Designed miniproteins, single chains, continued (4). Designs and how they scored, part 99

Each design is a single chain, and the fold is of that chain. pLDDT is the mean over its residues in the fold that is shown.

## One batch from the design tools (miniprotein)

Design m15652
Fold by ESMFold2-Fast:
Structure m15652 (fold): chain A 88 residues (1-88)
Amino acid sequence: ELFIKELEEKGDYILVGDFYYSLGKQGDAEGYLNAGKWYEKAGRFDKAIEAYELAIKLNPTPEAFKNLADVYEKKGLKEKAEEYRKKA
């Protein structure tokens, strides 16, 4: 927890995302969901999309669909964003 907070304060968003992604690989859907959020903050939208899609595969939640839709909108893919918002 302290290590993640330190990385957040340093702006190392990708490293925080990679840490949560490794938790997702261990079967923690929240790990993938958090990885997506940090990749999104880093502007790594393709990595964020992949992480959110993996979170949905493990545990489909309204939050995961909403976050995936938000990233698609940030990429300018508005029709795909709307599709996922309807699933949230």
Scores: mean pLDDT 82

Design m15653
Fold by ESMFold2-Fast:
Structure m15653 (fold): chain A 97 residues (1-97)
Amino acid sequence: SKEEAIKYLEEAIRHATEAIRALREKKDTKKAVEHLEKAIEYAEKAKKLLEDPSLAEKAIEHLKKAKEAAEKGDLEEAVKHALEALKYATKAIEELK
């Protein structure tokens, strides 16, 4: 349902935000990767419930790029992509309201 899609996108946003915090405040790439994996899982669940998946797909693409950057120890690139994922996930929620 639309309400379930919004809930999953909100969970993806929460986990992506925690990943950004882990990177910026603690330089904890392992914890950031764990949160980014959860964000990807929730965004994928949301995508399956959407008639137009395009914004969710863009969010997922950026979450995956953030995870790859974090795994390589590139904190700046990981934060950049996580922030882009937040923008697309937020737009997806607004289109559903």
Scores: mean pLDDT 91

Design m15654
Fold by ESMFold2-Fast:
Structure m15654 (fold): chain A 56 residues (1-56)
Amino acid sequence: SLVEKLKSPDPEVQVEAARELGRSGDPRFVPALREALTSPDPEVQQAAAEALRRIG
């Protein structure tokens, strides 16, 4: 699932998952995206923040 991909050891996979979750617009994914904001990878943090902004 996309939520499991957010926890991938590969930052590129995490970024792709965050973008897809943002495109879904589904507020059920907000907790998973908030967790992704704590990633040590700046690109993952940015993708999660953009996804959260997109969902509202």
Scores: mean pLDDT 82

Design m15655
Fold by ESMFold2-Fast:
Structure m15655 (fold): chain A 84 residues (1-84)
Amino acid sequence: ELDSLSEEEVLELLQEALENKDGEKAKELLKYIKEVLVPRTRKLLEELVAAGKLPESALADFDKHVSGYLKKVEEELKKKFPDL
């Protein structure tokens, strides 16, 4: 069912789970983001770079942005749910 949601909807659900202190749901959503959403978006960017529609720097910028975002969310999860 998560596969039918937009990136914005998945991120909204993660924020809601964090606010509602649903650590299990937040962990599930973070796993989905890391294992499905990020690779899916990166593959699309790779195809756009290969087609000449985006510069090669777009992949490096994406990787940097995603790494920073995931680190921030993982630190927030550790702070709010240390036993998870």
Scores: mean pLDDT 78

Design m15656
Fold by ESMFold2-Fast:
Structure m15656 (fold): chain A 55 residues (1-55)
Amino acid sequence: MSREEIVLEAALAILEAGRDFIEELVKKQPDNELLKKDLESIEKAIEELKKELEE
C-alpha cells in the first residue's frame, strides 16, 4: 500500500460525499443545468479514480 493509494482512496471518499450532496441539490433545483454538469463531472472523476485504484 503506497501513500498515493491512500490519497486516492481519500479523494474518492470526498468525491462520493460531494456527489451525494450535489445529487440532492439537483433534485431540489432541477432547472439548474450547471449542477447537472457538476454531477456528471464528479461521477466521471469517481469512475476514473476507481479504475486507477484497480490492481
Scores: mean pLDDT 78

Design m15657
Fold by ESMFold2-Fast:
Structure m15657 (fold): chain A 68 residues (1-68)
Amino acid sequence: GPSLKEDLPEELKEKAEELEKELEEEMEELKEAETIEEILEEIGEILRQIGELTDLLLSARKAQREAA
């Protein structure tokens, strides 16, 4: 949920916020895409950023479990 990021270490929180903003920007670009080529490029970038955010979240959860 949205509050999950608030419990992250500051560095991971800032990284997650950056990736979330980039994801939102790419989703907005996808809405403005007029060609199939542009749509595919934006989908590729969205998937890349989802991957980075997922990896960050998994790393954060692992660190949190080890700290508990």
Scores: mean pLDDT 71

Design m15658
Fold by ESMFold2-Fast:
Structure m15658 (fold): chain A 69 residues (1-69)
Amino acid sequence: SMEELEAIAKEKKEEVEKFERELLRKYLAGEISPEEAEQLFREYLRNLIKEKTGREATEEEIEALKKLL
């Protein structure tokens, strides 16, 4: 639900921002491509939703969570 995604975004905003900074660092160091960074970020959000809800995230939920962050 949207309420679950909003709760996740509020609770995990700082943790997600830290992960995004790490992905940017790796990209600038030449360790990953932009496409790999996007894949890793989407997988991170998918796993975060699964951890918090106990169910597999849909692509729509991943996009909604990304918009809330």
Scores: mean pLDDT 84

Design m15659
Fold by ESMFold2-Fast:
Structure m15659 (fold): chain A 62 residues (1-62)
Amino acid sequence: MVSEEEILREKLQRAAILLAGTDLSVEEIAKRVGFDSLEEFEKAFREHFGMTPEEFRARLRA
């Protein structure tokens, strides 16, 4: 049995890879990893990584 928490973790990890390795917008990444809304994605990402997707990408590009 795959838990909802495990599925969420996989989505967020995939999003982190796309943020690091692509120039896709945060909105496109949210859609590609299967979030229903950008708001839900940003909240979940922040709760998991301690920063917004935009902050995460900015730190990797610095």
Scores: mean pLDDT 81

Design m15660
Fold by ESMFold2-Fast:
Parts: C-alpha cells; sequence; structure tokens
Structure m15660 (fold): chain A 75 residues (1-75)
C-alpha cells in the first residue's frame, strides 16, 4: 500500500542518517590516540544513534498504523 511505501521510505531515510552517525563514531575511534577513551566515547555515540533510530522508526510505524486504522474505518 501507499502508506507502507511511505513508511518504508521514511524508515530507510532515518536508518541511513543514524547509520552515518555510527560510521562517523567508528572512524573517530579508529583515529583515536587514546583507545580506552575513544572506545567509551564511540560506544556512547553509537548507543545514542541506535536509540534515536529506534525511536524514529517506532514513531513512523505508529503514525502509519493510525493512518491505516483510519482508512480502514472509512472503507
Amino acid sequence: SEIEEREKRLITEYVIEEAGRVVEALNDLLLSEDREKGAEEAGERINRATEEMRRRIEEVRERGRRERERRREEE
């Protein structure tokens, strides 16, 4: 359905955006002069990115679910 395609597109967009942040954190870790500090900082950044990605995906799916329910009641 059009709703599912829109949902997929938005989720893909957010995943790519947050995945970019994860890659950036890993690159910074690889360039870090302090391995322990770099690993801790990268871990925190990755956790924040994955948490934000999960939150955004849940929001998109919830909106899509509500829109599907509304359209189903009108059909």
Scores: mean pLDDT 80

Design m15661
Fold by ESMFold2-Fast:
Formats: sequence, C-alpha cells, structure tokens
Structure m15661 (fold): chain A 66 residues (1-66)
Amino acid sequence: GENDKKAAQEAGDYASEGNFEKALEAAKKAKNPEAREALIAAIEAAKAGDADAAAEASAKLAQALS
C-alpha cells in the first residue's frame, strides 16, 4: 500500500546519499514482507554496485507494491 511505497521512497533517498544504514531502517518500515525483502535486496545491490541484482530487486519491489 501507500505505507510500503513511502518506505521505498525513504530508503531510496537514503541510499542515494550513500547512507545505507538509514536506507535499511526505512526498508524495515515496509509492512509487506515481499516489499521489505525486495527493498533490502535493492539497497544491498546498490551498495555492491551490482546493476543486474539491482534491476531484479527493483522489479520484485514494483510487483510487491502493485
């Protein structure tokens, strides 16, 4: 729902700042477990610079938020 979308936005904002600890805290606010797991995976992929993993996690997150 909207709560999960807000958690994703907050996590994305922190990750873009390079603040992965705060990004993970924001991800934990997601109530949907699938959205939360996908969001954590996306943050870890971004931290690692793994574009393929980031794309996969982003697709799963979009599906969980639909």
Scores: mean pLDDT 79

Design m15662
Fold by ESMFold2-Fast:
Structure m15662 (fold): chain A 71 residues (1-71)
Amino acid sequence: MVEEVVELARRAIEAVLAGDLARAEEYNQRVLEVLEEAAARGESIEPAVRAIAELVEAHREELEEAVRRIE
């Protein structure tokens, strides 16, 4: 679960950096689906959420710049 969610989050970040917000939204929706399925099974989603937050923070400046270009 964590590995799958991190890979999807990475793809979402890559899509934002490429200016493809529609693709980023598709990956974000898939991340939410995987987390919801895991939670429904009684799995802790905290490790996955933390891993996503760390990944986003590592790319924060690049993401902010990409969003400014799209707007």
Scores: mean pLDDT 79

Design m15663
Fold by ESMFold2-Fast:
Structure m15663 (fold): chain A 57 residues (1-57)
Amino acid sequence: GPLSDEEIARIIAGAQAALASGDRVVLLAARHELEKALEIQPHPELEALLAQIDAAL
């Protein structure tokens, strides 16, 4: 089914933490979570975070 608001907030927080860390392994894990979420439903903030993570890799 679609992601809940709480699941979306968790994914956003994880992606922001990954970006703050600069750790390649953490960035790759966050990228995978964002790609999986976007396959379930479109979300502009998740798309923007995925672009930021791709730029950081």
Scores: mean pLDDT 86

Design m15664
Fold by ESMFold2-Fast:
Structure m15664 (fold): chain A 100 residues (1-100)
Amino acid sequence: DAEKHQEILKKEFPESEEIPKEKLFEIIDKLEEKIKQQEETPRRKHNLALLDEIKEAIERGEIVVKLEKGKKASDEDLLNALALLVDLPHLKEIVLGGAE
């Protein structure tokens, strides 16, 4: 399957539209600090554990955050996208730059 092979290559070899892992880790650290400022609840502990798993999945290349060509993502846009992964842990790819 040529399309499936092309998708695997894009995941293994990041194109110019992929957000660098270093930038994603900086945003995850900011999100973690924001969650730590919230009231201590079982949900907070669960969300912090999910952030650690998301960070490891990004390190392994299992989660990719892409930016639409010619678009800029603010730190707030990246925080919102990563916060969605905490609520929807089965999402493995996020594309930023549309109407969302």
Scores: mean pLDDT 62

Design m15665
Fold by ESMFold2-Fast:
Order: structure tokens, then C-alpha cells, then sequence
Structure m15665 (fold): chain A 66 residues (1-66)
């Protein structure tokens, strides 16, 4: 649901701000999966993907590695 997507994004932002990038990755991944299931606009999906990528970069992980 839209509410679940917004909650996942909020939790991701809180974790990122706290420097908990592992938690940020988990929450942003959930948000991205929800955005795909809800067929959210491409711009919204791209913004979530950018947040997820930034969280991976802060972890020192290659954002393209599986």
C-alpha cells in the first residue's frame, strides 16, 4: 500500500540520518519493492533507487555488486 511505501521511506531516511546505512539499505529496498508493486511513477522509483545507491556507497560496497 501507499502507506507502507511512505513508512519504509521514512524509516530509511531516519536510519540514513543516524548513520545506520545497513538499516537504510533494508528500508529503501523495501520501499523500492513496494514502488514496483504499486506501479509508482518512474520518477519516484528513480528517486528511491538513488537513495538506495547512496546508502550502499556509504557502506563502502559496490552498488552494482549482488
Amino acid sequence: SEAELEEALARGEEAFAAGDYEAAVRHYTRAFELALRLDAPSERRQRIAARLREAYERLGVDPLAP
Scores: mean pLDDT 80

Design m15666
Fold by ESMFold2-Fast:
Structure m15666 (fold): chain A 63 residues (1-63)
Amino acid sequence: GEEYAKKAEEAAKKFKEALRAGDSEAAQTYGNELGEAIKKAEEAGDKEAAERARKASQDAGGG
């Protein structure tokens, strides 16, 4: 759980940076990593980690 929440937060930050830089290729890569990390955090049953991962996605401009 916790490890995937951290990966989601890191991926979200890199995703935002890629969008700001206009790097669509990097944005696609980090966006996919963010989604996978959120899914794995949820599957781990750690509600706090899953919520942190979702908040990271929301902060990055995701729904």
Scores: mean pLDDT 77

Design m15668
Fold by ESMFold2-Fast:
Structure m15668 (fold): chain A 89 residues (1-89)
Amino acid sequence: MEEEELRKILADKVSDEELEDALATFRNMRRLKKSADELIKKAKTPEEKLSANRIKDYYDDLIDRALDGLAEHFGLTPEERERLRKLVE
């Protein structure tokens, strides 16, 4: 469902090749988000929870930078960029 929304947002703005590259970037962002969430869920001690939250903050920054890159490359509006961010979550 999320990939279908991404395809709808980008389909009229990019080539088929650029669309597949954007989908690959989106899949990587979702993978980072899922990885961070799993680290937080598995953290048992206060030290592990602190470490997991630092990794989450780092991955959130990487995701935001990737979204900024997609927005600049494909000429996305701030509203379209925000929609993509919500699809990653």
Scores: mean pLDDT 77

Design m15669
Fold by ESMFold2-Fast:
Structure m15669 (fold): chain A 84 residues (1-84)
Amino acid sequence: MRAELLERLLEELKAATEAAEAGDYEAALEHARRALELAEELLGPDHPLVAAALAAVGQALEKLGKKEEAKEYFELARRRRAAA
């Protein structure tokens, strides 16, 4: 069960990256949000994959013109990376 959810987390992060590379920032945001939810639930808030998911959400929001929301997610990602 948990191994399957971790695999899904990695698939969602990959899908967010692929959608962003394709210019589909709405799909990138959806995948990044799913990855964030899975990462927080499975790995706890200070895990590097949570920081990666937060950064992915921020990147998609920035591309969608939601710059203030994106800034909040980038700040959270930076703090989580610093926490190790």
Scores: mean pLDDT 82

Design m15670
Fold by ESMFold2-Fast:
Structure m15670 (fold): chain A 85 residues (1-85)
Amino acid sequence: SFEEKMERLLELADKLREARRAGDEEAVRKYEEELKELLLSLSRDQQIEALEALVAHALSRGDGETAARLARIYLEVLREQLKAE
C-alpha cells in the first residue's frame, strides 16, 4: 500500500541522515538507491505527496542537507521516467 511505502520512505530518509552523519559513503549510496527505487514504484501524484512529506520531515529535524539531497533524488526519478516514456 502507499501507507506502507510511505513508512519505508521515512525510515530510509532517517537511515540516510544517520549514514551521512557517520560518514558512511556506502550506506549513503545504498539508502539513496533504495529511496529512488521506491519512489519509481509510485504514481506521479504519490511521488509528489511522498517528496513533500520527506522534505518536511528532514526540515523538521533541522536537516536541510538531507532535504536538498531528497530533492535531487526526485529530479533523478523524473529523468528516468522521461527516459522510459
Scores: mean pLDDT 81

Design m15671
Fold by ESMFold2-Fast:
Structure m15671 (fold): chain A 61 residues (1-61)
Amino acid sequence: SPEIEALRAEIEALGREIVALQEQLAATTDPAERAALAAQIDAKMAELGRLQAELDALEAA
């Protein structure tokens, strides 16, 4: 399904973004920048969970 393929691509891209942000967080010492990066990671992990649930529902149909 084109929708399933697109959703898998979104999940993969989001996973790569999370890894990149985690690498930036590990290299960052400024507390304000660390807080901003942690918030971005949290938001993207929540989005990843939502997309994974959507993928699971589509694959079950």
Scores: mean pLDDT 89

Design m15672
Fold by ESMFold2-Fast:
Structure m15672 (fold): chain A 66 residues (1-66)
Amino acid sequence: MEEEKERLIEEYAEALRLLRESTDPVTQMAAELLIVGIEYEAKLMGFSDEEIEELRRRAQELADAA
């Protein structure tokens, strides 16, 4: 579970970086779809709303840490 959570956080952070750095609408849309997919996968894995919120927070911290 922790290992899967770490993977989702890393994927979410990557998608956030794509949104932050890209000015291309197609790339931004792809990054938004990735974020939606990651949150959906987390829900399917049984993550609570609180756990998903923590995942978002940690992903934002990781994306900002460059």
Scores: mean pLDDT 81

Design m15673
Fold by ESMFold2-Fast:
Structure m15673 (fold): chain A 62 residues (1-62)
Amino acid sequence: MTLEEFEEDYKKYGLSDELVKKYKDVHKLDDTTLSTLRSMGVSDDILEPYFKNKVIEGLKEK
């Protein structure tokens, strides 16, 4: 997955640009993908809170 695709997916779920930037700065070219979870049958209603929590946790890990 590209960094651009990652950024677009997070913006789609209404995450702030500041949170997305901080997550990218910590994880660089993060290989985590919303498309992978969607292909596993996880709905957007579940993915939104899941990824918001993941971003918050990622910022804590350093």
Scores: mean pLDDT 53

Design m15674
Fold by ESMFold2-Fast:
Structure m15674 (fold): chain A 72 residues (1-72)
Amino acid sequence: PEELYEEVVRLAEEFERLAAELGLEEEARKAREAAIKQAELAKERGDEETLRKLKEELRAAVAALEEELAKR
């Protein structure tokens, strides 16, 4: 659970960074805070299923933002 939590946090930070590059700083910050809060609660409960789901959702979001930045 610790390793999955760390991966979720890293992906959430990367998501915020990429979204800020697109001018979505405020929305990205709120999304990052929500994702990290959910990950903290899941980690405390030992809920690896939720952590894995958050990780995959953030990976997809990061990939989408990377694609948008590549078009600029």
Scores: mean pLDDT 80

Design m15675
Fold by ESMFold2-Fast:
Structure m15675 (fold): chain A 79 residues (1-79)
Amino acid sequence: MEEVVKKVDELLKKADEYIKKAETALSQGNLEEAQKYVEKASKYVDEARKLIDENDLPLDVEVRVALSEIKVAVTKLAL
Protein backbone atom coordinates (compact mmCIF):
# COMPACT_ATOMS: atom_id res chain seq x y z
CA MET A 1 0.00 0.00 0.00
CA GLU A 2 2.71 2.52 0.98
CA GLU A 3 4.53 1.98 -2.34
CA VAL A 4 1.27 2.56 -4.26
CA VAL A 5 0.59 5.77 -2.27
CA LYS A 6 4.14 6.95 -3.07
CA LYS A 7 3.56 6.27 -6.77
CA VAL A 8 0.29 8.24 -6.67
CA ASP A 9 2.13 11.13 -4.97
CA GLU A 10 4.80 11.07 -7.70
CA LEU A 11 2.15 11.04 -10.46
CA LEU A 12 0.33 13.98 -8.84
CA LYS A 13 3.60 15.93 -8.55
CA LYS A 14 4.21 15.38 -12.28
CA ALA A 15 0.64 16.43 -13.07
CA ASP A 16 1.03 19.61 -10.98
CA GLU A 17 4.31 20.41 -12.77
CA TYR A 18 2.62 20.15 -16.19
CA ILE A 19 -0.43 22.14 -15.02
CA LYS A 20 1.92 24.97 -13.99
CA LYS A 21 3.67 24.79 -17.38
CA ALA A 22 0.26 24.92 -19.10
CA GLU A 23 -0.76 27.96 -17.01
CA THR A 24 2.51 29.71 -17.96
CA ALA A 25 1.95 28.93 -21.65
CA LEU A 26 -1.62 30.26 -21.40
CA SER A 27 -0.37 33.50 -19.81
CA GLN A 28 1.98 33.90 -22.81
CA GLY A 29 -0.82 33.23 -25.33
CA ASN A 30 0.80 29.95 -26.42
CA LEU A 31 -2.36 27.84 -26.70
CA GLU A 32 -0.67 24.94 -28.57
CA GLU A 33 1.99 24.47 -25.85
CA ALA A 34 -0.64 24.86 -23.11
CA GLN A 35 -2.76 22.13 -24.72
CA LYS A 36 0.21 19.74 -24.92
CA TYR A 37 1.07 20.31 -21.25
CA VAL A 38 -2.55 19.86 -20.06
CA GLU A 39 -2.74 16.59 -22.06
CA LYS A 40 0.38 15.34 -20.23
CA ALA A 41 -1.05 16.42 -16.86
CA SER A 42 -4.32 14.63 -17.69
CA LYS A 43 -2.47 11.37 -18.41
CA TYR A 44 -0.68 11.46 -15.04
CA VAL A 45 -3.94 12.19 -13.20
CA ASP A 46 -5.66 9.33 -15.09
CA GLU A 47 -2.87 6.94 -14.01
CA ALA A 48 -3.27 8.08 -10.38
CA ARG A 49 -7.06 7.58 -10.57
CA LYS A 50 -6.56 4.05 -11.94
CA LEU A 51 -4.24 3.18 -9.03
CA ILE A 52 -6.83 4.45 -6.52
CA ASP A 53 -9.63 2.47 -8.23
CA GLU A 54 -7.49 -0.71 -8.27
CA ASN A 55 -6.37 -0.30 -4.63
CA ASP A 56 -8.27 0.46 -1.42
CA LEU A 57 -6.39 3.68 -0.67
CA PRO A 58 -7.13 6.19 2.16
CA LEU A 59 -9.72 8.92 1.52
CA ASP A 60 -7.10 11.70 1.77
CA VAL A 61 -5.26 10.21 -1.23
CA GLU A 62 -8.54 10.01 -3.19
CA VAL A 63 -9.27 13.67 -2.36
CA ARG A 64 -5.81 14.72 -3.63
CA VAL A 65 -6.42 12.94 -6.97
CA ALA A 66 -9.90 14.53 -7.23
CA LEU A 67 -8.41 18.01 -6.66
CA SER A 68 -5.84 17.39 -9.43
CA GLU A 69 -8.65 16.21 -11.75
CA ILE A 70 -10.48 19.49 -11.06
CA LYS A 71 -7.32 21.53 -11.81
CA VAL A 72 -6.87 19.72 -15.15
CA ALA A 73 -10.56 20.26 -16.04
CA VAL A 74 -10.37 24.00 -15.20
CA THR A 75 -7.17 24.39 -17.28
CA LYS A 76 -8.83 22.62 -20.24
CA LEU A 77 -11.80 25.02 -19.99
CA ALA A 78 -9.38 27.98 -20.14
CA LEU A 79 -8.13 26.74 -23.55
Scores: mean pLDDT 82

Design m15676
Fold by ESMFold2-Fast:
Structure m15676 (fold): chain A 60 residues (1-60)
Amino acid sequence: AARTPEAAAAYEQGRAALAAGDLEGAKAHYARALLADPTFGEAREALGELGKTLGSAALP
């Protein structure tokens, strides 16, 4: 894809963190991907999924 290497690397790190169960780390990496490429739909969707999971864990 036409992503910057930085955005692509951040997204991959986010996916790896998510697979390891590190939800906060995954969120930080996906946020970095969006900062590098705001049009990165996959990172936005991943953050949406994490927001739902973190909301369930962090909020009653």
Scores: mean pLDDT 74

Design m15677
Fold by ESMFold2-Fast:
Structure m15677 (fold): chain A 103 residues (1-103)
Amino acid sequence: DQQADLEAARRMQDFVDQLLQALENLAPFLEVDSGDDKERAEAVKKKAKETGGPVIDATLPSSAPVTDEQFEDAVAGLKAAIEKLNEQLGLKVSYALHLDASS
């Protein structure tokens, strides 16, 4: 059904847009790691095995010029977007947020 396929594509686009917006809200708080830390890589790998899907891995900067409340709101937004995406698309995406080793 072409109409049903178009509606499914629109829903997918809306969820992707919501996830991207949530990630943009978190961008000032996150630094993406290349996976140089073996302990961090093992933690992400364990999380992926537990959830059975991809893991968004990111490092929190130790000196972000933002409040804990602003950060918590951004994290809650990302979590809600990922949960909605997982529910609607049958995915098992999770996230792993790490503090900088200097914290």
Scores: mean pLDDT 58

Design m15678
Fold by ESMFold2-Fast:
Structure m15678 (fold): chain A 55 residues (1-55)
Amino acid sequence: NIEKAKELNKAIIETVKELGKLFEEYQRTGGSLEDLIAKANELIEKLVKKIEELK
């Protein structure tokens, strides 16, 4: 339904923004690429769980 589609779209947009923020923090701090990938995967897993909730 349209309400679930709006919630999903919002979750996707927020996840993309958080990924961008992580990349900016990585560039600024010079941290581990391994840590960046791990944090990115955690955000993606959260989005997958949100999609499951909206089914």
Scores: mean pLDDT 80

Design m15679
Fold by ESMFold2-Fast:
Structure m15679 (fold): chain A 75 residues (1-75)
Amino acid sequence: MVEEARAYFDGLIARARSLGVEEAARLLEEAKRLVVEALELLATGTEEDKARARELAEEAERLFREAHRLMAEAE
């Protein structure tokens, strides 16, 4: 799961850079870090870590949506 998430984001980051949208690439790099951290927190199984993982996932989703918008504008 974590490795698959990293690979998925790496592909999107490469695409953003190929389009010349460096800001989208930066947002995707941040979203990747947040998603990986969230998955690692979920693996611990504590209620506190699950709550934190949800917060990180929501932030990552916001960054992902903004990156997608920037890439769509550049295409």
Scores: mean pLDDT 83

Design m15680
Fold by ESMFold2-Fast:
Structure m15680 (fold): chain A 77 residues (1-77)
Amino acid sequence: VAEGVRAAMRGIVRRLLERAGTESVEELEKELETAATVLLQAAGRVPDPEERERAIREVERIKREGLEELRRLGEER
């Protein structure tokens, strides 16, 4: 459900941020975009229209926040 998709997305972002110290930020951004695409498709399959919209919004929000943080880390290096 929406909560599960949100938790999965948060977990992915956290893991990518942990890798930002040793890996290319550009590659991590690409992985985040790929993961977000998969989870966005999963969110689109939620049967309840309100929960579906909420899941989609949460994936988009967490993706945006994750990309911003990855880019900030890249700029600091």
Scores: mean pLDDT 79

Design m15681
Fold by ESMFold2-Fast:
Structure m15681 (fold): chain A 92 residues (1-92)
Amino acid sequence: SELEEARQRIADRIAEAARKAGVPDEFIDYLREMVLATSQQQISDYQLKADELAAKFGPEAKRVLVGASRAVEHREDPEKALAIVDETLAAL
């Protein structure tokens, strides 16, 4: 469906931002899992792990995490979520 495609597109654009920030694949995987999470607890758990890695890799990684968290918050509005990710990519 278009909604499923939009959710995957959000995950792919978040991964692109993370790669530009120079962070490891493990961090990218946590960000993707946040987008695909089925509960608030799972989102929180992945965000905590991503936050620990972002603190290790510096301000660009933290910026990507903030953008990803905001996109996840608005994931029911794919257009807005993608705009947040695109703004994050432009700021890196």
Scores: mean pLDDT 76

Design m15682
Fold by ESMFold2-Fast:
Structure m15682 (fold): chain A 100 residues (1-100)
Amino acid sequence: MEEEKAKYEKGLEAEKKGDYESAIKYYQEVIENGTDPVLIAEAYYQLGLIYESKKDYEKAIEYYEKAIKIAEENNIPLGIEGIREKIEKLKKKLEEQKKK
């Protein structure tokens, strides 16, 4: 749990510095090795934000949906409604990308 939190914190620091490759690795380690559903849901949400910033809307949507699923299954207050609204907007952007 503390080890998972430390990895998540390193992910946040890497993301803050614009080191998205390191941030992704830390968040993936939290997801793969983690047992804390709060940290797992937060890691999925952060991955969604990173891929959205990269304009990889398909991956961003996938990670946001995984964050919602973990949050709902574990009663975690993750701001689910705001994430759902973001997913709808990204689905429209994804359609625009696929159109050309």
Scores: mean pLDDT 83

Design m15683
Fold by ESMFold2-Fast:
Structure m15683 (fold): chain A 80 residues (1-80)
Amino acid sequence: MRSLAQLAQELASRVQGKSKEERLEILEEFAREFVAETGDPALAAVLEEFIAEMKASDLSEDEFFALFSRLLGRLAELLA
């Protein structure tokens, strides 16, 4: 499995400068890749929950990155 640090860097690079819609697509793709690599339903549930929150809200770029940072923290706790 790729390290969480590598995944975080890849994801940050993918979402930088993208529209809200493109950022959501990138997160959904990341979620699929991550679940496929881990096979952990708890990680899948956390990713789905954060993506749903991002879709439900008209988030600014700053609010999006705040949620993204919380997602990464939650994933780090589950992978510890």
Scores: mean pLDDT 72

Design m15684
Fold by ESMFold2-Fast:
Structure m15684 (fold): chain A 78 residues (1-78)
Amino acid sequence: GVPKLLEEAKKLALETLPENLAASAALALDEAIRAAEAGDNEKAIEYARYAKSIVETGNPDNKEALKLLDEAIKLAEA
């Protein structure tokens, strides 16, 4: 489900981001995971998109993390 995709994206993103951006991405992804677990898909999408923007800024070559974030967002929109 959405929480599992966000957890995997978090793991991959945090390995390759600078420390400051990693902290911001982790916070955003934790909020997205909590929202998704609560069934608040609108908040999950908002935080996941914010996390995606951090990953794109810090490491745009992390295609796997970005793919997992896109899949999580798309699944939450369904």
Scores: mean pLDDT 85

Design m15685
Fold by ESMFold2-Fast:
Structure m15685 (fold): chain A 86 residues (1-86)
Amino acid sequence: MEEEEKKKEEYVEEARAYAQAYAGAVAFLEGAEKGAEKLKELEKEIEEAAKKSVEETKELAEKIKKEAEEALKKAKEELEKKKKEE
């Protein structure tokens, strides 16, 4: 029981770390308000998954990680375009 709770907490922390990265990338690409909205949305999803199961929390962490990686790639490409075209 305690070991399962620890695994859930680890997945929640991982999901939150990627959620912050994703929200930051969204804030850069679409504006600070959109980034803040995305962070709130992801925090709610993480809380709901954590209430359901360890497996759902792990799957959500993996999903958020993939979305964060894609958003960060887009943010990096946009930043490079602005710097190189100037």
Scores: mean pLDDT 80

Design m15686
Fold by ESMFold2-Fast:
Order: structure tokens, then sequence, then C-alpha cells
Structure m15686 (fold): chain A 106 residues (1-106)
């Protein structure tokens, strides 16, 4: 578990750096979100989620320019709402999802 968590953090940091070098701000935000999810998964002892995050980060780092563009287009569409109420509702839904996930694993 600890080795997977460290790998997730290292891969996320590498992706963040590469994305910043390219000026790909949506990809930076996504990589930072995956890094935060790795922290949560590690605190919860969810080894499977940490493994999924590691695999996602590896896929993104090895992605072709075309695959990265498609992912970025999806992220722009998802993040394209700059409405504060929509962003708040989305955040509340994510928090509720994390709580439901914790309860489901008891």
Amino acid sequence: MEELYKEAKELADKLIQEARERGDLPLVAFAETLKEMADIAYELGDEELVREIVESLKDLLNATPEQREELVAGLRQAAGSDDPETLRAHRERVVAGNRAFLEARK
C-alpha cells in the first residue's frame, strides 16, 4: 500500500509538471484532483482505489497527443460551468459521494 501511494504521488507530480510545461491547465487541475484522491484512498486504506489512480496516471503520462486532446476536451466540457452555484452543487455531490463510499465499506 505505502509503495503504491508513493508511486501515485510521484506520477501525479510528474504529470502536473509536464502539463504545466505544455500550458495544459485543465490537465494540471485533473492531475491535482487525482493526487488528492490518492491521499483520501490511502487514509481510507483503499488499496484498489490507489492502484486505479496509479494506472490512470500511467495511462495519462503514456497517452498520445490525440488521446490527451480528447481527455482535455472532456475536462473542458465538465469544467466549462463557471457558475458558482453549479460548482458548489458539484462539490457537495463529491463530498456526499466520499461519505457514502466510507459508509459502504463498513
Scores: mean pLDDT 67

Design m15687
Fold by ESMFold2-Fast:
Structure m15687 (fold): chain A 88 residues (1-88)
Amino acid sequence: MELEKEILKAMGLIYRAIGKKLMEKGDYEGAVEMYEKAIELFEKADPNSLELAEALENLAKALEKLGDHEKAEEYRKKAEETREKAEA
């Protein structure tokens, strides 16, 4: 179980890193896809992790760049809630 969580977290970190690189290149749609994959993996590993909170925040930023302000605000709220739980 612990080894599987570490693998999921490692995969999530890779997708998050790819998403950040796509953001730098201006591929905001690609960044959204990579961040969504990272979020799914981090949720499976630990739903109260700082890594999940950061990925949710990164997704919100990518959505803002695409003009989806309502969805971006939703994910910012999820990121804040997740961060609070991770810091507890």
Scores: mean pLDDT 86

